# Designed miniproteins, single chains, continued (6), part 1

No score or structure here was measured in a lab: all are predicted.

Each design is a single chain, and the fold is of that chain. pLDDT is the mean over its residues in the fold that is shown.

## One batch from the design tools (miniprotein)

Design m20001
Fold by ESMFold2-Fast:
Structure m20001 (fold): chain A 92 residues (1-92)
Amino acid sequence: ADYRVLLLEGEVLGAPVGGAIVEQEDGTALVALSAPTREAAEAAREALEAAGATLVSEFVDAGRHVILLRFPSLEQAVAAARAAGLEVRAPA
């Protein structure tokens, strides 16, 4: 399947946050974020939800807080991530 993947990297509430944006076949975008604290994950989730994301799931994996969100488009996901202070880049 042809899909676009963009990497996310940044800092939220002084904590390093990383993740990815994955464009879906229907043109929507999934955003996965991983943060070392619940507070950083919740702050990132609230900022992205305010920008039009819908929460898909939230869980803890290997001591990190993982948030999965959906945007109506890749362009909205990229704009929202940048507005939240995250860098968006292509995988190397």
Scores: mean pLDDT 82

Design m20002
Fold by ESMFold2-Fast:
Structure m20002 (fold): chain A 59 residues (1-59)
Amino acid sequence: SSKLEKLRAALQNEQVRSKEEIVALAQRVGLSAEEIEEIIRVFERVGSTDKLLTVLHLI
């Protein structure tokens, strides 16, 4: 979705490293609470923002 593309761009440009920063960016780009929980589950599973970006790029 276009929102995931915006999230990916924001994560790359703002050098975020924490769950709290990812939540704030996802809220800013307009993701729902359920979408944010899904993104955070992926982040916790992969353990890093760089790996999260790889997963988001492959979707």
Scores: mean pLDDT 78

Design m20003
Fold by ESMFold2-Fast:
Structure m20003 (fold): chain A 66 residues (1-66)
Amino acid sequence: DAEAEYERLRRWLREEAGLSEQAVDDLLAGLERHGYRSAEEIREAAERIRAVIANGRALRAEQAAA
């Protein structure tokens, strides 16, 4: 269910990534506009988004250690 995958991504972005409600809404609206419509496509997009956020956190940790 595509809606369930969007809701899972919204919850993760708010609870784990710490994004504001506005930032989450803007990001999810962007995915919808770019044609992410199947549960599989949304799941793949969510995995890439999580990886980008994790990589960003790792880079910030490296900079903080320098």
Scores: mean pLDDT 74

Design m20004
Fold by ESMFold2-Fast:
Parts: sequence; structure tokens; C-alpha cells
Structure m20004 (fold): chain A 102 residues (1-102)
Amino acid sequence: MEELEKAIEEVKELMRKAAEAYKAGDFERAEELIERAAEVMARAASALPEEERREALQRMAIAGANAAGEVVSDEEASRLTQAAVRRALARLGVPGLAPAPA
């Protein structure tokens, strides 16, 4: 629980910074910060039993969206946070799909 609380605070800070970068037009920096938030989310979730991972990801996502929403619109905050969640889920492993060779 204490590790999850630290991860929540880190995600809040990273998502706020990502929103600030996005608002400034620094999309490369925003993408980097979203990726870092995804890494924190994935590591925190992977430290928990499988049944607790979904709830932990949801709590981190809500906290991140709220922090980003202080800087950008709710719609933009939701989009940035959904991007971080999708990247976190990818890091946690979707079973069994290697992309087909192009």
C-alpha cells in the first residue's frame, strides 16, 4: 500500500508535467513524460497480486487525470492519461500477440 501511494504521487507529478509540456506545444517532452508515467504505473501494478492490479491502475489513472486537469481541459487530461494507461497495459504484457511482420 505504501509503495502504491508513492507511485500515485509520482504519476500525479509526471502527468501534470506532461500536461504542461503538451500545453506549451512540446509534444516530444509530453510523450516522454507519459511514457515515464506508464513505466511507474506498470511497475507499481506488477508488484501487486493480479487481482489488485486493475484497481491500482484505475487509482493511478484517476489521480493522473486529476493532476493533468489542473493544467489542461478535462478532455485533454483524459486523452493524456488514457495514453499512459494503454502504454502501462502494454508493459504489463497483453498475452501472446507479436505484431505480424510488415
Scores: mean pLDDT 80

Design m20005
Fold by ESMFold2-Fast:
Structure m20005 (fold): chain A 64 residues (1-64)
Amino acid sequence: AQAYADKGKEYFAKGDLKKARSYYQKALELDPTYAEAAAGLGDVYEAMGDTALAARFRAAAARL
């Protein structure tokens, strides 16, 4: 899970939001309790303009 979350963070830093989202989603598919991936996905959705999804994933991360 961590390796995919690390890739998500790398692509997010590069501005590749589609790849960042894909890698964070893969991390959560492997470990749904991986708070770092949920938080990262929230950051990706915020950058994409989806504030509602961003809030949901950040709340999920805070509960883990």
Scores: mean pLDDT 78

Design m20006
Fold by ESMFold2-Fast:
Structure m20006 (fold): chain A 63 residues (1-63)
Amino acid sequence: SMKEKILEEIDKAVEAAQAGDLETARKHLENARKLSEKVKDPEVIRKIMAAEILLVGAELERS
């Protein structure tokens, strides 16, 4: 399903961010956001927001 594809992209973004691969993390998060444009699912929205907070935190730590 579209939701499953979005959740897979979010998981890949989180995994990449935790591994310190911030460029790959951002690409996966952007893919998740693009796919989510047609999906009004609260779980998807919350998980994208959580991944964004994680990624921004990791990016600030590297600065």
Scores: mean pLDDT 84

Design m20007
Fold by ESMFold2-Fast:
Structure m20007 (fold): chain A 70 residues (1-70)
Amino acid sequence: GPLPTELQQTIVKLTREAMEKIEKGEWTDDELLEWVEEQLRKAFPELSDEEVRRIAEAIVQAAKDLAAMG
């Protein structure tokens, strides 16, 4: 099925927070990715390192795409 509801809500929240960090221009792509990975590991310790990385990369990319539009 789709991602768990709690994980979906966290993805939306982290994407928004990542957008705010990009708009301020204070974070490198690597620092932003590391921060998102850390938030995911804290909220969902059951996720594998591969899953955390893939979700974090998707969040950072979505945040960059959305920030570029507005």
Scores: mean pLDDT 84

Design m20008
Fold by ESMFold2-Fast:
Structure m20008 (fold): chain A 81 residues (1-81)
Amino acid sequence: PSKKRLEAEILLALAKMKVSLVKRYKSKLETDEEIKEAIKELEEAIELAEKAIELDPSLREEAEKLIEEAKELIKELEEKL
């Protein structure tokens, strides 16, 4: 149904925005609190991408790619802690 597809697209777009924001500011994160907040944003992005797949399985490939990117960023940020 069109409403579920739109909701899934919005969730995936929000997840992409969170990942992009962290990618852009990763090099400027200096405090443990800033790093932990960035990790939290990435964890939320993963949850949003997973919900998008549940609502519209056709988004699986795109969402899974984003989840992998977010997980890699979490690993990089955890290494800074």
Scores: mean pLDDT 86

Design m20009
Fold by ESMFold2-Fast:
Structure m20009 (fold): chain A 61 residues (1-61)
Amino acid sequence: MVEVGTLESLDEFLDELAEIATLEPEEREKKIEELSEKYGLPKEEIRRLAIGAYLARQRNS
């Protein structure tokens, strides 16, 4: 799916971003590439969003 305009796609995307912060560095890079291709966003954008998701997770811990 190349377009992410649905609520479900956004929710899954945010969950995957939060997961990135818990991965090993090698797995993290693979996941960033996967999300970049899956959601049509640059890897740099995925990294920035993952940082935001990580900070949100820290607030809930």
Scores: mean pLDDT 71

Design m20010
Fold by ESMFold2-Fast:
Structure m20010 (fold): chain A 58 residues (1-58)
Amino acid sequence: KKIAVAVKDYIATNENELFIRKGDVVEVLEEVDDDWVLVKVLASGETGLVPKEYLEVL
């Protein structure tokens, strides 16, 4: 499975997006396009869209 970490905080701006904090470990479920990825935060199990540039793939 593809694991990434948040490199900075992201504040969700709509219901399809996910709030993440710098240091959150996420599973990349789908790369929706060049700018957005669908992820699951491993600690909470929450899923949603975040900008790809906010993540560093491990």
Scores: mean pLDDT 82

Design m20011
Fold by ESMFold2-Fast:
Structure m20011 (fold): chain A 50 residues (1-50)
Amino acid sequence: KEIDDYLNTLTDEQKKALQTKGYLDENYNVRYPLQYVLTLKDIEDVVSKL
């Protein structure tokens, strides 16, 4: 839920970049199996390096 709330604050460009890097699927959901290991901090770190 916290990750989903954070993703909703991102721009479409940032979401597409995360999708291109393999973190999000075509619907902007966290890609299996990353949903079991990915933390909010991991997503924030990736976004900061876009």
Scores: mean pLDDT 76

Design m20012
Fold by ESMFold2-Fast:
Structure m20012 (fold): chain A 92 residues (1-92)
Amino acid sequence: GMMAEEGARRAQRGAEAGGGKAVARAEGNRVVVEADFPSVSGVFGALAGAVAAEYAGAEARVTAKGNHVVVEIVGPSEETAYRGALEAARGM
């Protein structure tokens, strides 16, 4: 819905602020951010973001392949996924 989509846009902007080239998508209670960072330091930012999303009550999974990172945020509700995505954006 609109809330998760806004969360995805915010998370994408967070990754881009961290120097990444990012795309994000949302579906129901799930937000996924994929980013390519110029260095491994961006990967650490994504990991910090995932931890922050968990403090918001979401479940976060990070998959990294070199400098390519996928952060998947799943909430028990669309609102929780949105809050998780906002916190993830701050970490990136």
Scores: mean pLDDT 83

Design m20013
Fold by ESMFold2-Fast:
Structure m20013 (fold): chain A 55 residues (1-55)
Amino acid sequence: SVEEQLREAAERALRAAEAVIRGDPSLSDEEKEEAIARMRRQVEGLLAERLARAA
């Protein structure tokens, strides 16, 4: 379904971005955790909006 495809795509994108953030030597562990949490919140919001429009 479109819903399953959107969720899977979002998770793949989040995993890739998380790996980049975790590999950044200029960021502290706290900054990395905050950046990942912020990114996940934004993606969850966008996914919810897209799923509502797909119905």
Scores: mean pLDDT 81

Design m20014
Fold by ESMFold2-Fast:
Structure m20014 (fold): chain A 55 residues (1-55)
Amino acid sequence: KKEEIKKIRDETLAKVRELEARIAQSTDPAEQQRLRDEANKLVLEADEKIKKLYE
């Protein structure tokens, strides 16, 4: 259980960090917003997967 939660968090954090790096390199506000929305979606999906593991 804890191992699966850690895996989900680690994988999600790696993807979010990649998106954050792309945001930092972008000068287009629309692109930055899309990347932030994608990062937020990944975090919410990870939270939902973790919650299901507690069910």
Scores: mean pLDDT 81

Design m20015
Fold by ESMFold2-Fast:
Structure m20015 (fold): chain A 119 residues (1-119)
Amino acid sequence: MIKITESGGGTFKEGSSVTLSAKFSGDVSSLFQVSWERQKPGEEKQFVASIDLLTGEVAYAESVKGRATISYDKSKKTAYLNLTNLKVEDTAVYYGVAVSLGDFGAIYRGEGVELTVVK
């Protein structure tokens, strides 16, 4: 079973930058994709960014395109989401997500990290 621990949240000013981290524990050899999702107050969970661990291909939601960078450090088993030029609307709980080849359609999520952006 894969465990995900997110960190790097807190309260940040609009226009600043943050790097969120999701550390994976357990057997990560079966992972083919890691991604970030967020849940804004009163909304459903939304896709933010993904990286394919086999190809290195990245994808971003339109709301963060041009402001977000996703990366994965294999040696540290850690996915990073760097967000620049933060907006108040980036306020959400952010979840690291892993997709495994070992289980058909298996998706693992962490407990989330809170990001609050203030003016």
Scores: mean pLDDT 84

Design m20016
Fold by ESMFold2-Fast:
Structure m20016 (fold): chain A 67 residues (1-67)
Amino acid sequence: MNTVEFELPSKDIGSAIGAILNIVAEALREGIEVKSVTVEDLPDGTRITVESDAPKEELERIVERAL
C-alpha cells in the first residue's frame, strides 16, 4: 500500500471535503481504488493522507490533478 500526504492552508472543512471528492473522482476516472483518506487538524491548516495499492507516482498525479 502506498501513501500520499498533502496540506491545505485552510481549516475550512468545506475545502477539505472538496479536495477529497476531487481526489475520489480522479481516482475513479483512472480506475484506481482509494483504500482510505485520513484528515488531520494542524494549527494553520489541514493534512490529508490518501492510501491506495496504486503506484505512488500514479497516486501523486491524481492528488495533483485534484488540487
Scores: mean pLDDT 80

Design m20017
Fold by ESMFold2-Fast:
Structure m20017 (fold): chain A 59 residues (1-59)
Amino acid sequence: MKQEALELAYEISKEYLKYGYTVEEAAKLALDYLHQNGYKLSYSQALEMARRALEDLKK
């Protein structure tokens, strides 16, 4: 799995979470964006990155 795709999923999910989207919504939006830009990433990987972003926003 490419580290760049995971880092982008984390950062994109973090921005959507700041706008009030749920973890599941942020993960789906990040996944759709990354797929449109040629990155290969599973929903479970995007969801993990979104959950990490949410925990970091609580600090």
Scores: mean pLDDT 83

Design m20018
Fold by ESMFold2-Fast:
Structure m20018 (fold): chain A 60 residues (1-60)
Amino acid sequence: SAAAQAKAKEEMRKLIEEARKAEADPTYQGKVKANALLFRVLALAVEYGIEEVASELIKE
């Protein structure tokens, strides 16, 4: 539904913001955390059928 997709998009925006903060950490742990958060964004996009939105947000 459109409402579910809108909620998923909001969740993806939050996860991407967290991933960007994790990217500021130059350690291995920071890089792993950022990648894990980005994969969670992709998982949400697949679940809700909005992969195009996830690609746009990640690719920037």
Scores: mean pLDDT 78

Design m20019
Fold by ESMFold2-Fast:
Structure m20019 (fold): chain A 61 residues (1-61)
Amino acid sequence: SLAELQRELGLTPQQLAQIVAAVLRNPEPSEEEIRELAERIGMSPEAVRRAIAAIREILAS
């Protein structure tokens, strides 16, 4: 679930909401889009990539 993912990755509600919104707009964001998102929400690009992959799987289920 999204709540479990938030706890596992240590995301704030705002960080989770921004990543979910981004995935809903574009499930396959570019590396540039990932970097820009990461800077805005205070995460590393690697952390954003992991969160996107996990959220994509949850939303596809």
Scores: mean pLDDT 82

Design m20020
Fold by ESMFold2-Fast:
Structure m20020 (fold): chain A 86 residues (1-86)
Amino acid sequence: MTEEEAEEHFKKGLELKAEGKYEEAKEHYEKALEIYKKVGASDEKIAEVLENLGEVYLLQGKKEEALEYYVEAGMIRLKLAVDKVL
């Protein structure tokens, strides 16, 4: 698994989300997230994938699942913002 493979999955997820293919978009985002975590990609990239997963779940009406992804992404983003100021 390479970071380039994760980026390709993330891009396909974005395209599928735009087409309203939410289940397919979710599968590609989950693949991207798995690969990014395994290769030690930046927290910024991980947060971006989690935000898009949250959005897909929200668009499917799965508000509880969407909230979980948004909270995880928000915690990562907050840590990055604090680290930049300090």
Scores: mean pLDDT 84

Design m20021
Fold by ESMFold2-Fast:
Structure m20021 (fold): chain A 60 residues (1-60)
Amino acid sequence: SSMRGRKIDILTTAATVMLLRGVAEEDIKSQARILGKGLGLTDEEVEQALARARELAAKL
């Protein structure tokens, strides 16, 4: 697996946990941007992680 794929997965997991805990969407997006930047991810990769997190949270 690429290192970028692993970083996206970490962000996806963090965002999914925040969604399940009822954190406000605006706060999740803010935190995801901060974490994504720290991980060296692009804005597109952050949006991809958030979209996947929403899909995962909706299935629970």
Scores: mean pLDDT 83

Design m20023
Fold by ESMFold2-Fast:
Structure m20023 (fold): chain A 93 residues (1-93)
Amino acid sequence: GKSEEYIKELEEIIEKLKKTTDGKEALELAERAVEIAEEAVRVTEDKELAIRAYELALEAAMLALRNPTLSKEEVLRVIGLALRAIGAILDLE
């Protein structure tokens, strides 16, 4: 597949996160974003694309954290996702 497809799917997740009011959906979208970024890193030799995928996954996690309907357990899980994305970006740079 073209590497552009991972970036497109991540951008679509970010747009869904901007529209959702449901904390559970926000968490599931953020989890999916990190999974896509991890898959992109496994299949691409393009370091810039890998960094961009994790930057979008981090944006998704940060948008999910703004959702006021998240439980305390869901907030901690989203924080974990954000930290995973940050760690991956730092390791790739």
Scores: mean pLDDT 85

Design m20024
Fold by ESMFold2-Fast:
Structure m20024 (fold): chain A 85 residues (1-85)
Amino acid sequence: KTEELARRAYELAAEAARALAAGDREEAERLGRELEEVLEEARKLGEEAFQAAVEAALRGFTEAAESVLSPEEAERLRALAEELL
């Protein structure tokens, strides 16, 4: 379950990054809410599970953002994501 939650967090974060890059803020917000639910579920399993899911989400977001954004834009989004955590 922990590994499954981390994988889902990765996929949701990657999709959210692509939605943001495409200018679809509404879809990004919906995906963000789903990601938040996954992170809450991981938190209930324990700190280790929560940490794994957060790291997976950051990786998914960063990798997807870097594939569609300039390096400068990707770095700015990464900084914002870290600030919000």
Scores: mean pLDDT 76

Design m20026
Fold by ESMFold2-Fast:
Structure m20026 (fold): chain A 72 residues (1-72)
Amino acid sequence: ATPPLSDEEIEKRLKELEEKYGVKFTREQVEAILDTARALIDIGFEVNRQLLEEGRITPDLLSAEELARLAA
């Protein structure tokens, strides 16, 4: 399961986006963008899992986070 972001992380992302683009985003808009990004990451993770099982990639090509998710 993909856990929700902490309030502190959401506020940090909101501030970064406001500073970069000069536009104030709502928390709901940032959460929707991040949920979409997480769904894409989960799809990528499933593809990487399949490629690992097929021997087409090695574990050293994966990030520490992806390796932790495979071990779960």
Scores: mean pLDDT 65

Design m20027
Fold by ESMFold2-Fast:
Structure m20027 (fold): chain A 91 residues (1-91)
Amino acid sequence: MEKELEEIEKKLARLSGELMDLVMGVTSITPLAREALKKAAEAVEQGKYEEAIKILEEAIEEARKYPQDAALAARLRAAQAAGLSSAEVAA
């Protein structure tokens, strides 16, 4: 039981990170990502872990349909490689 909960938390963290990585390439999907993360958090609070996972997976699939800003994504990846934080890149 405890091991299953740990695996669920790990999967939720991975999916949340993947959705946020997509937002870094396409700022127009920020409202979609924000709403999905909110709904997933509410589902987790209600013990509906499978529903939370589904919400994040559906949001990621939807986000991937948007055209990626390759130049912005490349700049953010280069900044991360140089040790700069997201706040420093935004400033």
Scores: mean pLDDT 66

Design m20028
Fold by ESMFold2-Fast:
Structure m20028 (fold): chain A 77 residues (1-77)
Amino acid sequence: MLTPTQRAALSIERHAREVREKARAAGLTDEQIDALVEESIRKALDELIPPDQVSGLSGAAGGFAAGAAHARLEKEK
């Protein structure tokens, strides 16, 4: 089963891919698509971190950051 951090990373990645597909369909440039994806990732991160879990995230900060980085690696494909 996926850990909460892994699930968050996959959710962000999926959301970023949806935004990218819609932007491409709208005829936006690669630069505009990248800007929209960055915005979506930031917004999704805020949504996935509930206030009650903030204190618990201290010990897992490195793993969460790695998960967020992984979401961006799909752009290289």
Scores: mean pLDDT 62

Design m20029
Fold by ESMFold2-Fast:
Structure m20029 (fold): chain A 62 residues (1-62)
Amino acid sequence: VVGQKLEVVEDYTAKNSDELSLKKGDIVTVLKVVNTDHMLVKSLKTGKEGLVPLKYLKPVSS
C-alpha cells in the first residue's frame, strides 16, 4: 500500500496542522499507513504531505 495511488472520494478539510486538505477527485500517494483510520499521503496536485482519514480515500482503478 505504500506508494499506492488513491483517489479522494469527498472534499476533506484539515482539522489540525498534521492533516492535509483535499478535494474530491484529487490523487494522492501513500507515504505511510499510520493506523486503521489515517494514512500519511502526498498530494500530486499540490505536493503537500499530511494525514488524511482512510474513509476519504479509495484505490485508483484503470
Scores: mean pLDDT 79

Design m20030
Fold by ESMFold2-Fast:
Structure m20030 (fold): chain A 89 residues (1-89)
Amino acid sequence: SNLEKAEELLKQAEEAEKKGDYRTASNLYMQAADYYAQAGDFEKALEAYRKALEASSKIPDPQERRELGIRAIAGALRVVGDQWDAELA
């Protein structure tokens, strides 16, 4: 169910990105990443956070670009930590 939610959000993010809506795309990629992480798919979670960061870099407003970019980086770092804990458990 978390994986299904992640896949649907990923599709919505890709559609938003194709339309040039980088704010919506970045936000949806981060939501997809969180669901992938909850499903234990850390590889797809990191890929989705990377796409969120890339989308945020294309936002014209500098403040919004920074805020979403930092959020994507923080999310990716959390996933890296969770993956490392899972490997050591």
Scores: mean pLDDT 89

Design m20031
Fold by ESMFold2-Fast:
Structure m20031 (fold): chain A 56 residues (1-56)
Amino acid sequence: MHINEEGVRRVSEQYGVDPEELRRALEEGASAAEIARLLGISRTTAKVVRHDLTRP
């Protein structure tokens, strides 16, 4: 799994979250629900964000 480092930085700035915390959640295979909770967004938006940041 490849994590988009630049994407993590941008999303973290946009939602006011620590980029390292978001990066670790993605590395640990966090669900869309967990990403939604972390960023304070909808589960639907979190699914799109997770997919874009964890491209194969």
Scores: mean pLDDT 79

Design m20032
Fold by ESMFold2-Fast:
Structure m20032 (fold): chain A 63 residues (1-63)
Amino acid sequence: MELVTRGVGYAILGIGYELDGDLKGAAEYYYKAAELYESEGTPEGLELAKKYRERAKELEKKI
């Protein structure tokens, strides 16, 4: 549960950077969120990790 909460925090920061136009900062925080969700060891955490990693990769293509 704590890792999910921290992952949400990093995901929100990633969204904030993306809205501000800092795509590199957004990608960094999306990767951090993905790492925490993957470490959760739950099926839902693994799916969230995949989603945030894919978003980070898409942003890196625009940098």
Scores: mean pLDDT 78

Design m20033
Fold by ESMFold2-Fast:
Structure m20033 (fold): chain A 55 residues (1-55)
Amino acid sequence: MEEEKAKEIVDEVLKRSGGKKLTEIDYRDALTIAKQLGLSEEVVKKEIEKKNKEL
C-alpha cells in the first residue's frame, strides 16, 4: 500500500537524522523520494505528521 511505502521513506530519513525528530530537511527529502517513486505527496505528509506526534 502507498501508506506502507510512505512510512518506510519517513523511517529511513528519520534514521539518517538521528531518530529524534523529523527536521525540515528530512521533510523535503521524504517528499523528493516520494515523487521519485510516484507516491502521493499527501500520503507522505500524513505519515510525517503522525510520526512527529509519536516522537
Scores: mean pLDDT 74

Design m20034
Fold by ESMFold2-Fast:
Structure m20034 (fold): chain A 64 residues (1-64)
Amino acid sequence: MEIVKIKPLTPVQLAVAKAQGVDVVSGAIAEVLEEIDENHVLVKWLDTGKEAVVGKSLLEVIEE
């Protein structure tokens, strides 16, 4: 099981995430469910149980 978290976001990274329609919170933890493409993964947020597609550049792997 691959666990990822949102990296500490810079203002530039936050702007990119908002432009992609992703509502991200720095430090939020998720389980990777599926790789969608080379830049995006489908994750399930551990706090809410909701699924979202998130850019890989915003994520840090903390457990595999």
Scores: mean pLDDT 70

Design m20035
Fold by ESMFold2-Fast:
Structure m20035 (fold): chain A 80 residues (1-80)
Amino acid sequence: MISEKELKLAIAELTLAVGRAVARSQGNEEASKAYDEALDALRKGDFEKAIEYVRKAGELTGDSEFAELVIKLIEEIEKL
């Protein structure tokens, strides 16, 4: 069975990919790039950098609630 850490990582990656796709579809290229950089950082295990870029994406989109949800998920993964 997939470990809890791997499952949460997969959910975080999917959530960031969705955020990137939505931003891109709305023409918000800067937010899409921020989500892309967050996803790259997450895949490299750089949780601090991933959180930084998710926060920037939230500022660029005005969707701070979505950004905080993703940040909490990443922080929970870091604790595992």
Scores: mean pLDDT 85

Design m20036
Fold by ESMFold2-Fast:
Structure m20036 (fold): chain A 72 residues (1-72)
Amino acid sequence: MEEELARLGERAEEALSRLTPEQLAEAERFARELAEEARPALLAALEAGDLEEARRIYLEMLRRVVEKMEEL
């Protein structure tokens, strides 16, 4: 988990260094929409104390946002 998060962070930082303000706004909109879609499942995992599932959902969201930034 931690190692994968670090790798995603590096990819995100590299992508961010190349994005225009317009592309960044598009990535932010995508991230917001993705977070809204994932919110019920994430909250359910947190309420159940299932931190592993919560981490999985969070990691999947981060990965998709990074992939979107790399596409821009």
Scores: mean pLDDT 81

Design m20037
Fold by ESMFold2-Fast:
Structure m20037 (fold): chain A 56 residues (1-56)
Amino acid sequence: LSLIERIAMKDLGLSEEQIRLARRMVEAGASAAEIARALGISRRQAAGLIAGLRAS
């Protein structure tokens, strides 16, 4: 896991499986709103997670 994935797990309470799902959704071109709905987080939190995953 990257640093951003570990931060997301700690700050957002996401599991490793939820981080894997988010990564797959980003690779599939999912929007921040779609990821936010799938993970049960805010759109702002999803946007930050997407930016971190794309930078990795």
Scores: mean pLDDT 77

Design m20038
Fold by ESMFold2-Fast:
Structure m20038 (fold): chain A 63 residues (1-63)
Amino acid sequence: AEELVELAKRLYPEAEVTVVEDVPGKYAVVRFEVDGRVLELVGAVRTGKNGEPYVLVALAEVS
């Protein structure tokens, strides 16, 4: 979750970021508001073809 909060603040430096969900080793969701829009960053841990872990990050507008 902390890494997603840092990413959100890099994209929108003045945004106040709230951790919505944090499931260690699986996924995290952070929510923030910019210009009256509510946005979420989702980071999910995935496994590659060689068993190597990677993080998939998605940005969505929720309202």
Scores: mean pLDDT 75

